# Designed miniproteins, single chains, continued (4): the designs that were tried, part 74

Each design is a single chain, and the fold is of that chain. pLDDT is the mean over its residues in the fold that is shown.

## One batch from the design tools (miniprotein)

Design m14551
Fold by ESMFold2-Fast:
Structure m14551 (fold): chain A 57 residues (1-57)
Amino acid sequence: GADEEGRKAGQATYEAGGSARQAAATAVYAMSGRPELGAKAGEAGGSKEGADHGRKA
């Protein structure tokens, strides 16, 4: 679903050399289609929420 797709997008961004903040923003944007929500996730430390959840094996 959208959550899974968002986490994969965030993980791919992080692995491509993007910051954890960019990974979280990309994940939330992919899930919602709204860059403003991605920006909020990055600001609130959601970088760990998006990127770390995606990295979990």
Scores: mean pLDDT 59

Design m14552
Fold by ESMFold2-Fast:
Structure m14552 (fold): chain A 67 residues (1-67)
Amino acid sequence: MELTERARELLAANRPEEALKLAEEAIKRDPENGEAWYVRGLALYALGRNAEGAEYLKKAEELGYVA
């Protein structure tokens, strides 16, 4: 999904707040998109919100996403 790809690019550019917003939008469109949950978790880690990030990485794993 293009939104998830863009969110990854924003993480690479050190823009985690914008990456988080795009990952959340991707999840709203497809709540079973494990990659979007994974990117959401990474963005939260980048923002220092480690507990929330860990929860969403677990959700990505439960949805079958493998990094």
Scores: mean pLDDT 82

Design m14553
Fold by ESMFold2-Fast:
Structure m14553 (fold): chain A 59 residues (1-59)
Amino acid sequence: ASIAEINTAKVSTALANAQAMGLTSINAAVLAAALNVSQATISSAAAKLASKFPSITIT
């Protein structure tokens, strides 16, 4: 798997955990810091995952 695929999987896991905790919003900068990835990576992954996690907004 590519680095982009691994990073997308990390974001997907984080969004799934947030959904399980009842969160409706996550800040991109905070999530990027927590996962040790760039905000551009969060933005790219969020775009790919938007239909899977419609209850969560990335700010």
Scores: mean pLDDT 79

Design m14554
Fold by ESMFold2-Fast:
Structure m14554 (fold): chain A 95 residues (1-95)
Amino acid sequence: SDDEILDKINELVAKLVEAIENKDYETAAKYILELIKLLSKYQKKKVEDIIQDFMDTFKSSNLSKEEIIEILKKMIELEPDEELRKILEKKLKEL
């Protein structure tokens, strides 16, 4: 149900915030990848736009450029889908 999807999104966002606060960028990257896949299905948004939304949120949350780069690099290392990796690599080059 939509309520179950929203509950899962809220749970993943809370876990993502905790991982970032703990400087656990590998765990943060895992949660962001799961959120991207869930949000693309739920919101019918393009994956590239969802990634941009996360990057904009991180910048507005006072994450350093170096922290954002580390998170993106971990996402690229963890993601088996070549097309999603290409989008992430493009976003990394735009930083």
Scores: mean pLDDT 85

Design m14555
Fold by ESMFold2-Fast:
Structure m14555 (fold): chain A 70 residues (1-70)
Amino acid sequence: MPLTPEERAALARSFRDGAEAARKNPKLTPEQQERLAELYREVAEHASAGDDAGTRANLARLVQAEKEAR
């Protein structure tokens, strides 16, 4: 389902904040911090572009990476 421009902007900001939080997470290795931050940025990019399918696919990848990091 397509997001409104306001929903896309809010979602993109949320995931960019998540990228910064991942970089600062002391429970993750530096490699895990960078990988998760990259995945959060990918979700934000697709969300801001209005690519719902790309957002969903990258969100699934992010969730999987978070499970593997813990």
Scores: mean pLDDT 78

Design m14556
Fold by ESMFold2-Fast:
Structure m14556 (fold): chain A 74 residues (1-74)
Amino acid sequence: SNADLVARLAALQARIDALSPEQQAEAVAVLQAEVAATQATLAANPDWSDAEKGAVVAAGLDRAEARIDEIEAK
């Protein structure tokens, strides 16, 4: 649901807030890039169902989470 996606984003933001200042800056840039890409995809496809739009948001969060995992592993 959209509420689940909002909760995932909030959890990811909390993870970022717990990082070092250097890791946080990199993680914020990653999240901002994924959000921008998701917004561009959604804007190009206004006729998509809520389920299709939700899948795009979920995929963006999956990529952001994976990249932030890599930043934390440094």
Scores: mean pLDDT 85

Design m14557
Fold by ESMFold2-Fast:
Structure m14557 (fold): chain A 102 residues (1-102)
Amino acid sequence: DEERRRLEEERRRFRETEVGPREVEIADRGHRLAAAGAPDEELRRQAAELAREVARRKGAPEEEIEELEELIRREPDSERIEEAYQALLEGRFEEAKRLLEA
């Protein structure tokens, strides 16, 4: 029930951030994997894919997209990844990058 409510809240935020159906599908997949107890490596991979699609949707240059993907892929702390993920869903790319750099 908690996992379902979190997924619905994330989907609502996606609609508010003007992201497309592809980004919503990636986010939904990531949350389902987390709820199923997927390993941190797989969760990092899903977060990186989401960051790439959201940044591309917002017109970020490929260099910035690549940097975001690399930061997420190398982040060992799943809590920090989740915080950056929330910032990305809200369209706060600089905040997401700052969280991963700290």
Scores: mean pLDDT 67

Design m14558
Fold by ESMFold2-Fast:
Structure m14558 (fold): chain A 72 residues (1-72)
Amino acid sequence: SMEELERKRRALSTVPLSEEEREELLKIEDDVELLKALLKLPQVTDSQARIVGFALGLPQEDIDAAIAEARA
């Protein structure tokens, strides 16, 4: 939905992304998979990913697991 897309776009506005990077992330429907894809970008810090995860409404457990997996 447009509301869902706006929610994700707003969450991603907190991190330094190119237009192309943002558009690719917005294609990902699952919020956890979106967060994992975000964490693979070299300019994105774990602190920035946490902010995005919370803005997406993800539970802390899922955010912590995604960060741990991306950094392993």
Scores: mean pLDDT 84

Design m14559
Fold by ESMFold2-Fast:
Structure m14559 (fold): chain A 92 residues (1-92)
Amino acid sequence: DDEIAELIQKAINSKKREERIKYLREAFSLLSEEAREVMRKYLRLLEEGKDAVSILMKELPKGKNERSLALLMVQVLLDYGISLEELREALE
């Protein structure tokens, strides 16, 4: 979805925490509740000290489903410096 991609790009490029959370919240509101719930569960596992790479490797072989794409989105955001706390706030 081009709108989701644009909002994610704005979040990544925002220097202020409040602006990042705003754009992430708008992007996530365009996702299904199932995708948001998968993202929330993944964030809880990461907060428990689970290896993100190991989790993604287990999900990627399951194909190009909404769950795998949601997990990839979380990982991309983390790689671009969005914190676990910011992602959690955006999903509330």
Scores: mean pLDDT 76

Design m14560
Fold by ESMFold2-Fast:
Structure m14560 (fold): chain A 83 residues (1-83)
Amino acid sequence: SAMEAEEKAIEAEAEEVVARYEAEEPLSEEARAALRELITALLRAQAELKKLAEAGADPEAIQARQQALAAELAPLAERANAL
């Protein structure tokens, strides 16, 4: 399905981003897991906002969802930055 293909693409992109970070400096298992979780969540959020824009959602609705997603992602970003 389209959702399955999109999720697979998001997971693949997240692994690629994490691998690029590890190529510069080895990450602990905890730091790697936190970074992967953050990148995956960010990519999902970007995909959701893109779908809203493509569906013709008004700019105010897109901005409201952007703000809600940013609040949802804040704890993941704090955890990744603390490691």
Scores: mean pLDDT 81

Design m14561
Fold by ESMFold2-Fast:
Structure m14561 (fold): chain A 85 residues (1-85)
Amino acid sequence: MEELLKKISEELAKHKGDIEKTKELAKKSPEELREKLAKMIAQEKMARRLKKEGKVDKVLKKEEEEKLVKEIEEEAKKILEEIKK
């Protein structure tokens, strides 16, 4: 499980696996791994959004960081529901 998660992370890092392909792989994965993959996809989506907004290099206040973490968790929950369908 951990080895498979690492391989998926490497695929995302190589820019060969896009978000859509990672979702497809997650649908075919065990339930525990789907949850972890949903969180990884949520983090990647948030990172891309911040980069597009020009916020990647900004030092976040603790309050803004906590809000970002909550947004990632909410997005991960939504992605997990998409994967389970």
Scores: mean pLDDT 66

Design m14562
Fold by ESMFold2-Fast:
Structure m14562 (fold): chain A 84 residues (1-84)
Amino acid sequence: PNWQNLVNMGLSFSNMGDLSLGEISTERAESIAGKDNPDVLVSRSQLYLSKGDFDSSIRYAQQALRIDPNNSMARFILDLALRR
């Protein structure tokens, strides 16, 4: 399985409010790419944002930005979580 497609699925399902499919897709991406992959961390950050757990969303977005400072999606999610 392509882990990048699983990250995109996790982001899409979380944004649509399908938290169960968002979590499954994100966990499958983590099993392939590892928990410290910045795109996987972004998917996890979006999932927590969609769950209303802003503190966890912020932590995962910040972790992604420490690994990849140019990750525009992590920056976008962090901005949304901090404005809540």
Scores: mean pLDDT 85

Design m14563
Fold by ESMFold2-Fast:
Structure m14563 (fold): chain A 79 residues (1-79)
Amino acid sequence: DERIEELEKRLAEDPRDELALAELVGLLDLQNRYDRAGRYEAALAVYFPDSAFPRALIDELLRTNGDVEAARAAARARV
């Protein structure tokens, strides 16, 4: 998936990109790639332990079946 590859490239440049980490978890979960999603979820727990935004974004990505723009707008409204 080109979107996942681009997000992984962003993380190679900035390992603490909260938005990229959260989007990768949600998109990989939608693809049933739980092993890869778990690695990014661990990074979120290390870098952003107190942030509500990643969980909200992941939940909205799952609800919208990967509509990134709708998920981002809904997640921002929840936090």
Scores: mean pLDDT 81

Design m14564
Fold by ESMFold2-Fast:
Structure m14564 (fold): chain A 91 residues (1-91)
Amino acid sequence: SMEQEELRRVAEAIRAKAEANPDEPVAADLLALAEGLAAAPTREEAAALLAAFARSIRPEEGADVEAALRWLDAAVFILEHGPEAARAALE
């Protein structure tokens, strides 16, 4: 329950970042990641989803890849330091 609540907050922070940048090509993928994180029962499974997301990114020229990596770094930061600290960093 507490683990699910933390993952839900992580998902909310990622979702907020994606919704703030709806024109970004990876916004839909980030929303899907947020949904998966909210449904993940453990941090280990959340970490596996984050790793899978990172592997799914196809490096292309331009800022889109850098934006996706920064959002991914924020998600990792949330899992490591807690959702409130990362939510502040995403704002």
Scores: mean pLDDT 62

Design m14565
Fold by ESMFold2-Fast:
Formats: C-alpha cells, sequence, structure tokens
Structure m14565 (fold): chain A 64 residues (1-64)
C-alpha cells in the first residue's frame, strides 16, 4: 500500500542517516552509534524483511 511504501522509505532514510552518523562519529562514540544502527536495521527487517534476514541480523549482533 501507499502507507507501507511511505513507512518503508522513512525507515530507509533513518538507516541512511544513522549510517552517516556512524561514519562521522569519533572513536569514543563509534560503539554507541553502531548499536543504534544495528537496532534500527533489526527493526526494519522485523517489519519488512524475511525471517531469514532477521535471523542473520540477530546472529551478527550476538557474534560481532
Amino acid sequence: SEEEHKKRLEFQKQVSEQQRKLFKSPPKDQEKATEQYEKLQEQYLEYFGSNEDLKKQREKSLSS
């Protein structure tokens, strides 16, 4: 639907903005910025991704 498409675009925008923030962050803030980025990606995959994509994201978060 149009609403789902708009919501998906907003999530993609937020992911892109968080990625830019991570890139620009000083070393002391990298860990926190990375955690925020990973949480945002997991939320996006939970709403729009497959079960396999979500599983892979969770495994990545636990191992690195």
Scores: mean pLDDT 69

Design m14566
Fold by ESMFold2-Fast:
Structure m14566 (fold): chain A 84 residues (1-84)
Amino acid sequence: MDDLLSRLTELTNQAQEARFNGDFEKAKQLQEEADKVLEQLLKLRSKEPLDEFEAIMYLMLSSVAKSAGNDTVAKLARELAERG
């Protein structure tokens, strides 16, 4: 789990830096890789109980993912939050 969190953070930071530098194609590729890591993280996290703060964070993530058009991440995050 920690390894996936570190990878997610790194990919997100690289995507933001690519956008800042005007490399939108690289930013898109890095964001797509981050989304895949996030799906894996959500599936692994579903095996552990959530505290109230984590449940709120996953509800927020579900809303953000839905707005971004990532229905898979949105569904997984909502299901995870509802289990807490």
Scores: mean pLDDT 74

Design m14567
Fold by ESMFold2-Fast:
Parts: structure tokens; C-alpha cells; sequence
Structure m14567 (fold): chain A 70 residues (1-70)
């Protein structure tokens, strides 16, 4: 469901950021994955969180907040 898809997109973003990819590259790959999963709007939302979060800890918190709003 949407919650599981959010988890996959959030995990992909976190893995890319931990591996040293830029926020811009991580956001683009999350958008692509969202399209592949059939949830492009969710992919865009997670990409927005990647680009606007100060660090990985803030990103994880904001993804959790988004999950609670679904």
C-alpha cells in the first residue's frame, strides 16, 4: 500500500545520501522510483523532503510525519 511505498522511497533516499550522493541526485532517483512504482506524486513528495531537509535525521523525521498523515 501507500505506506509501504513511502517506506521504500524513504529507504532509497537514505541509502543514496549515506553513500555520498548529492541531495539533487537522490531526489531525482526517488522521483524515478516513484514513477516505476506507479506513485509519481508520492515520489515527488519524498524528493521534496530530500531537497528541503537539513540532514538525514530531519529527513527521517519528516518521512515519519508524512507516513502519519497518510
Amino acid sequence: GTLEQLGELGRLAAELLKAGHSREEAAEKVREKGREMGVPELGEKVAELVLSSKDLEEFDRRVTELALSL
Scores: mean pLDDT 86

Design m14568
Fold by ESMFold2-Fast:
Structure m14568 (fold): chain A 57 residues (1-57)
Amino acid sequence: MINVKVSDIRKNPEKYAPYAQELLEATRHAEDNAIVSVEVVTVNGKERLTVAFVGSE
């Protein structure tokens, strides 16, 4: 599990490839200073991104 600032996802989406689009969609209503916990899980043989809000700076 990795904590990521939403503003970093928005400024540097290439750092989060191939999940950049899914991360941007999951955090689209979040503020830039929000921090999300990100985990990649396998569900039914497919990788899924789990995103949970853990706070803000």
Scores: mean pLDDT 74

Design m14569
Fold by ESMFold2-Fast:
Structure m14569 (fold): chain A 73 residues (1-73)
Amino acid sequence: MEDISSIPEELLIPLAARELESEDEKARERAVEILKTLPKDSPVLRETLERVARESENEAARRDARELLEWFA
């Protein structure tokens, strides 16, 4: 879905990715919930999740990003 009046995926995705890197379980849960509301076919979402899975300093974030990629597949 394209909506220029809402938060664009390019901004929403990196914000959710930052929360996904949190040590706070509730923050990670919110990030996963936000990411799941996005279209599964979004190339920006896929690219960002791949980056988090490879580059994140938080192992939990890397694992959750990889699981999200598999869930979207």
Scores: mean pLDDT 73

Design m14570
Fold by ESMFold2-Fast:
Structure m14570 (fold): chain A 67 residues (1-67)
Amino acid sequence: PTAEEIARAAARYADPADSIEDRITAGLVALGYSEEEAREIARKALEESGGNVVKAYEIAAKLVNER
């Protein structure tokens, strides 16, 4: 999936008040990834992004496509 697809899924299935980590996790789960895999990817993406939302989604997409 692309960063845009993950962000769109997160916007649809996550609560807007949730953390970036929880929103990326919800987006990935909606796209068919397990909760455990999604949470691991979201945590790594957020850490590598330094808290930048756009970079976090881009890194999450990269990590998913490398599996």
Scores: mean pLDDT 79

Design m14571
Fold by ESMFold2-Fast:
Structure m14571 (fold): chain A 77 residues (1-77)
Amino acid sequence: MKYTVTLTRRDGTVVTKTFDSFNEALLYLLDFGSREVGVTAGIGIVLRAIGDLLDGVDPQEALDRAAEELNRLVAEA
Protein backbone atom coordinates (compact mmCIF):
# COMPACT_ATOMS: atom_id res chain seq x y z
CA MET A 1 0.00 0.00 0.00
CA LYS A 2 1.26 3.52 -0.81
CA TYR A 3 0.73 6.68 1.26
CA THR A 4 0.68 10.21 -0.16
CA VAL A 5 1.44 13.46 1.71
CA THR A 6 0.83 16.92 0.18
CA LEU A 7 2.33 19.92 2.02
CA THR A 8 2.55 23.64 1.23
CA ARG A 9 5.62 25.70 2.14
CA ARG A 10 5.41 29.32 3.36
CA ASP A 11 6.23 30.58 -0.17
CA GLY A 12 3.24 28.67 -1.61
CA THR A 13 5.32 25.83 -3.11
CA VAL A 14 3.32 22.57 -3.05
CA VAL A 15 5.27 19.36 -2.40
CA THR A 16 3.69 15.91 -2.91
CA LYS A 17 5.53 12.79 -1.72
CA THR A 18 4.52 9.11 -1.91
CA PHE A 19 5.78 6.51 0.58
CA ASP A 20 5.62 2.72 0.76
CA SER A 21 4.97 2.76 4.53
CA PHE A 22 2.92 4.78 7.03
CA ASN A 23 6.05 5.18 9.20
CA GLU A 24 8.00 6.78 6.31
CA ALA A 25 5.13 9.25 5.79
CA LEU A 26 5.11 10.08 9.54
CA LEU A 27 8.89 10.70 9.52
CA TYR A 28 8.45 13.03 6.53
CA LEU A 29 5.74 14.99 8.41
CA LEU A 30 8.03 15.17 11.47
CA ASP A 31 10.99 16.46 9.42
CA PHE A 32 8.90 18.96 7.42
CA GLY A 33 7.09 20.28 10.52
CA SER A 34 10.34 20.54 12.49
CA ARG A 35 12.06 22.47 9.65
CA GLU A 36 9.17 24.80 8.72
CA VAL A 37 7.58 25.42 12.16
CA GLY A 38 9.54 23.78 14.99
CA VAL A 39 10.38 20.42 16.60
CA THR A 40 7.43 20.63 19.06
CA ALA A 41 5.00 21.22 16.16
CA GLY A 42 6.49 18.30 14.19
CA ILE A 43 6.14 15.98 17.20
CA GLY A 44 2.55 17.21 17.78
CA ILE A 45 1.57 16.42 14.18
CA VAL A 46 3.00 12.87 14.42
CA LEU A 47 1.23 12.23 17.75
CA ARG A 48 -2.07 13.47 16.22
CA ALA A 49 -1.74 11.07 13.26
CA ILE A 50 -0.95 8.14 15.62
CA GLY A 51 -3.92 9.12 17.85
CA ASP A 52 -6.28 9.12 14.85
CA LEU A 53 -4.96 5.70 13.79
CA LEU A 54 -5.55 4.31 17.32
CA ASP A 55 -9.13 5.71 17.13
CA GLY A 56 -9.70 3.59 13.99
CA VAL A 57 -9.24 6.31 11.37
CA ASP A 58 -7.96 5.10 7.98
CA PRO A 59 -4.14 5.57 7.74
CA GLN A 60 -4.36 7.77 4.61
CA GLU A 61 -7.11 9.91 6.23
CA ALA A 62 -4.96 10.25 9.39
CA LEU A 63 -2.06 11.46 7.21
CA ASP A 64 -4.36 13.87 5.31
CA ARG A 65 -5.63 15.38 8.60
CA ALA A 66 -2.07 15.73 9.91
CA ALA A 67 -0.91 17.37 6.64
CA GLU A 68 -3.89 19.79 6.70
CA GLU A 69 -3.05 20.86 10.29
CA LEU A 70 0.66 21.17 9.42
CA ASN A 71 -0.18 23.32 6.36
CA ARG A 72 -2.24 25.57 8.67
CA LEU A 73 0.68 25.89 11.14
CA VAL A 74 3.15 26.70 8.32
CA ALA A 75 0.80 29.42 6.97
CA GLU A 76 0.54 30.96 10.47
CA ALA A 77 4.32 30.85 11.08
Scores: mean pLDDT 83

Design m14572
Fold by ESMFold2-Fast:
Structure m14572 (fold): chain A 83 residues (1-83)
Amino acid sequence: MVEEARERALRLAEEAEERAREVGAVAALRELIEEAIRAAEAGDWETAYVLAAAARHFGARHLSEEELESLRPLFEELERRLS
């Protein structure tokens, strides 16, 4: 399960990289975080945790500190819902 969840998160991060080519990295990361929040709101914790992991991985590798700071309120909302 842990390896499966990790592989799913990495695949979602790769899909976000592809999406970033269309909408930009900030918008692609925003979409991942918002999708994770929606999954958490729906009680789909497995999907929420996988999407959250993908968002953290994508953000750390593809966004600047300034770009990440612009999305800090969404990350805080996501972390609060996953608590």
Scores: mean pLDDT 81

Design m14573
Fold by ESMFold2-Fast:
Structure m14573 (fold): chain A 96 residues (1-96)
Amino acid sequence: MISVAQNMYPDIDPEELTKIINEILDEARKALEEAGVPDELIDILALGIVFSALDKSQVPRMKETLRRILGEAAEPLIEVLEKGVERLEAAGADLS
């Protein structure tokens, strides 16, 4: 995961990239918990959000998928996804 993320964002320092990924994971876990997602699924879904944030082209499809599956509970998760993309772009990300 980290090696793949670094290849997608070679201009971001590995330590900074890890920090951003951890911040997205923390925010996603919080939003999933508030949405009433079972604890056992929180980490898996949070990782899915991180993967989609790392590949900007997947963002529109992930938003549609989250809304289709979770309905109104998807909106906080979509906000986490969008903020994650903004953080990666602000760090000087190159989407290769």
Scores: mean pLDDT 73

Design m14574
Fold by ESMFold2-Fast:
Structure m14574 (fold): chain A 71 residues (1-71)
Amino acid sequence: SLDQAIQQARDIVRQAGADDAGDQAVDIIRQAVRDGRVDDGIVQARRIVRQAGADDAGRQAVDIIRQALRQ
């Protein structure tokens, strides 16, 4: 499910040492899903994770969320 994908993505970002950024990114994505603007939320969340120094983890997390959105 999309919610499970969001949780898995958050765990990847946490493991990269960006726990606070990962939690903020999850809140942004969940709000964007409620608002019907999930792509905008992904872009914003990705930027926050990148700014926290976890760019590679952020890229992997986005791939997981986008895969869930395609199913």
Scores: mean pLDDT 83

Design m14575
Fold by ESMFold2-Fast:
Structure m14575 (fold): chain A 110 residues (1-110)
Amino acid sequence: KEEAKKKVEEAIRKLREAERLARAIGTPIGEAIARSLRRGIELGEEALRLIEEGGDGVRKLLLASTSAGVGAIGAAVARTVGGDVEAYEEILRLANEASNLLEEARRLLL
């Protein structure tokens, strides 16, 4: 339980940073990436609450990991179009790390 909670909290922290970077770019693609990352944050926070209440956070963690992964794919595509490459690289890195942490937390609850 505690190990799973720590991984979810770290994932949420990374997604919040990635969302801030995506919004700072100020493009429609950046905004779309930010929305996917925000959905991951919301689902991660719901999962954290469920874990703390002794409920089943597994489905919420799967959805949060998927939303983070969609944001990562968006950043990977955006970096190939050109402009803000360094920002998209950092968003990709943070979103992938968060997705992995959420999957690790999900495995700990199974």
Scores: mean pLDDT 84

Design m14576
Fold by ESMFold2-Fast:
Structure m14576 (fold): chain A 80 residues (1-80)
Amino acid sequence: SLKDKILELLRKVGVTPEELEEARAMLDQITDPEELEFILKVLESTPPDPEKVVEALRQAVRAIRLRRNSKKPLPEIFIL
């Protein structure tokens, strides 16, 4: 399945077990094959770096959520 392909890609690039579990939970909320294919395409276009792939996944899921719902502008992250 597309979910399995996404999870396999994440395992292959070496994400942490915690990140993999979070990814599985996020993907379980997505049943639309077009949305899953979009995620896979984004990840395949990302350099095979665990950090970058995890960020790309989170951004793709966020984009899907924004399409489904009227967007809610929240400061999503603060970094150094």
Scores: mean pLDDT 74

Design m14577
Fold by ESMFold2-Fast:
Structure m14577 (fold): chain A 73 residues (1-73)
Amino acid sequence: SLEDKINELEKKAKELKEKMDQLRRTYLQAFLNTPKENQEKLAKQYQSDFNKLREEMKKIDEEIKKLREELAK
């Protein structure tokens, strides 16, 4: 059903938010323990990983929106 699909996507969105929050915390902690010379490389790696999760979240949010609009009809 549409409701089951929305619930599955909302669960995935919650899991992605938790991953993004964990990545931010891990990044901040790693940055504090990383020599200044290596910080730029670390920042680029985490920007890449964060952007990947952000695009994944954007797709899920867009699918949820479409399914909710269909359910409201």
Scores: mean pLDDT 84

Design m14578
Fold by ESMFold2-Fast:
Structure m14578 (fold): chain A 59 residues (1-59)
Amino acid sequence: SKEEFKQRLLERIRALGEKVLAANPEAVVTLEVEGNKLTLTVEVGGERRVEELDVEEAL
């Protein structure tokens, strides 16, 4: 189901975030969930990257 796919995706993103933090302790990683939209923000050394994923479009 879409919910199962979303949960598995969130688990993988968390694992990746932990690896990023291990390599860059000063990094700020924020994951926001709004319905079917996932927004990942990574801030390192004053550089900010934002990625958006729509679960409906990813399926």
Scores: mean pLDDT 72

Design m14579
Fold by ESMFold2-Fast:
Structure m14579 (fold): chain A 70 residues (1-70)
Amino acid sequence: SIEELEEEIRKLLKKAGMSEEEIEEFIEAIKNGDWEKVDRLLVKAYLGGLSVEETKRLKELADKLAELLK
């Protein structure tokens, strides 16, 4: 579901040390199709301490959320 995807995204971004404001920016960027912003925030999450596997998972979740919103 959309709610489950958003919750998993929030947990990963919180683990990366991102603020609640940055987490909402990421979710809104997905909803708006602003992939330049999504990519910048993915890089920030990776630099914030996510593993390669966790960063890949975050991208997969973002892609799935975008598909459900079409």
Scores: mean pLDDT 86

Design m14580
Fold by ESMFold2-Fast:
Structure m14580 (fold): chain A 95 residues (1-95)
Amino acid sequence: SDDDQISNLMEFGSIGVFRSGVMALLQSGDNQKAAEQLRGMAEALRLTSEVTGNPLLEEAARLFEEAADYAAQGDTQKAVELLTEGVELAARGIL
């Protein structure tokens, strides 16, 4: 069931690890790799939202895509703001 799939997404309990990894890439100036990581997570969350019907994961995916665009532009501050918002929504969606 969709509820069982949400439970299995506790592997995205590595969202904290994902956030730390993206933050490290942004702070080292590896903007392309940071953007790739953000887009990958956005795609995963969007697919999960489509399967589960969870709108918080869809919103988190959108925020991570926006963060990826800002990361690619070198706007580290805006990328971090959007990353933080996306992580908060994704965590709430996985509860």
Scores: mean pLDDT 79

Design m14581
Fold by ESMFold2-Fast:
Structure m14581 (fold): chain A 69 residues (1-69)
Amino acid sequence: SSLLAQRRKDNLAVKYQIDLIKKEGVRELPEITTEEQREDLARQAEANMTPKELEYIDQMARLGVANLG
């Protein structure tokens, strides 16, 4: 589902931004204005996560889609 893929990307991008705030004390997050930026942030987050953390992101995305129907 394209909706599931989009939610997964959004979850990964948000995770990356939260980690930047916590690690670097960044108070202003860059605005995600394009799909390319969202995909890049999601890819970077995924590369830095463990398989268990990725499984959790995938499960949360699936539950989010299921709860909309």
Scores: mean pLDDT 67

Design m14582
Fold by ESMFold2-Fast:
Structure m14582 (fold): chain A 81 residues (1-81)
Amino acid sequence: DEIQELLEKLSPKYQEILKEILKMYLNKESREEIIKKLEEKGISRKTAEELVKALEEGFKNKEVLLPIAKKLLELEEKEKK
């Protein structure tokens, strides 16, 4: 499916980031704790806030991982250019 295809396009580093924050979100960790975890992995606070928002919007709109997977792929592609 589209989510699986996007996950396969992510580098191991970004797949690890996605899995970690998804685990925290499903464990009902606070938004601030998820942002802090992303910052520990070298993601800026502004980008971390956008990633958490994409995760929240995905679950709210039944798109689940799709919005955050797209945001992570965009971030990875930006680093390569």
Scores: mean pLDDT 75

Design m14583
Fold by ESMFold2-Fast:
Structure m14583 (fold): chain A 88 residues (1-88)
Amino acid sequence: SVEEEGLQRILDFLVEGTKRYAEKLMEAEPDGNFATRENAEKYAYDIVSGVNSGLLKPTTEEGKKIEEEAKKEREEVLKEVKEKLEKA
C-alpha cells in the first residue's frame, strides 16, 4: 500500500540518514562532542527522527551546517511521503 511505501521510505531515511550524518559530524568535530561514533549516531538519529535530545550540540560552523542539512533532508522526506499519501 501507499502507507506501507511511505513508512518504508521513512525507515530507510532513519537508518541511512543516521549513518551518513553521524560520519559527517565525526569528520567535522573529531576532537569535540562527536569524537565517538556512539555520540555522533545518537545525535544524528535525534536530528533525522525530529527528537530534540538536549544533548551536546555541534560547536563548529561545519557541524552546525551538517545539522541544518540533516533537518532540511528530513523535511523533504516528510513532504515526499505526505504528497504520496494525499494521492492515495
Scores: mean pLDDT 80

Design m14584
Fold by ESMFold2-Fast:
Structure m14584 (fold): chain A 76 residues (1-76)
Amino acid sequence: SEQEALAARAEAERNKQVSVFDKKAQELLEKAEQAIKEGNPELAKENLQKAKEIQKIRDDAMNSVLKPLLEKARAA
């Protein structure tokens, strides 16, 4: 069922990202799991999407730190 598929998805995302996601992303994944348990798949999808957006912002910020270091290496 859609609810079972979303539950599996939310659990997999949480487990995969436990060491990478910040606290805010983890809170959104918990809200997605709660929404699945309450039978609200649309709210679950919304919270999963928000968690992914936070991960992307974090990844983009990390990449912006690495970019100047790579440019400095090229200058050497």
Scores: mean pLDDT 69

Design m14585
Fold by ESMFold2-Fast:
Structure m14585 (fold): chain A 59 residues (1-59)
Amino acid sequence: SKEVEELRRILEEHGIKLSEADLTKLVEQMKRSNVSLEDVRELMKKGVAPEDIVRALSS
């Protein structure tokens, strides 16, 4: 999906590489938690570590 492709680009720009399956799970978690791709970008811009964002979205 377009959301999976966009999330992959955001994470790869910050040095995080995930499988297609893991990206799909994160996009589903984001939708369930009402978190947008824009929210993820804003958190990364504010200095939240990418690994912390990934962990939070996976929980």
Scores: mean pLDDT 78

Design m14586
Fold by ESMFold2-Fast:
Structure m14586 (fold): chain A 87 residues (1-87)
Amino acid sequence: GKQVADEITSLIEEAIEAIKKGDKESAIEKLNEVSKLVLEHVEDVKKGTAMVLILIAAKISLEMGDEETAIKLLEEAKKKAVEVLSG
């Protein structure tokens, strides 16, 4: 539903902001919260799995110091959250 999509997009925006500030720990905590919400609320297993894989790829990019790729992946995750949970 829209409320869950809004919560997920807000958490992803907070994670992106944390990445930009160099707060990797806070960013990872926010992405773990997003993963939990996706697994609880996305009923389409295929779409939910695809979203979780994007979040995992973003975390790996962040661990490798590739902040640009991490942010790009999180922007894609925001777009998919709106598409999957608002339809």
Scores: mean pLDDT 82

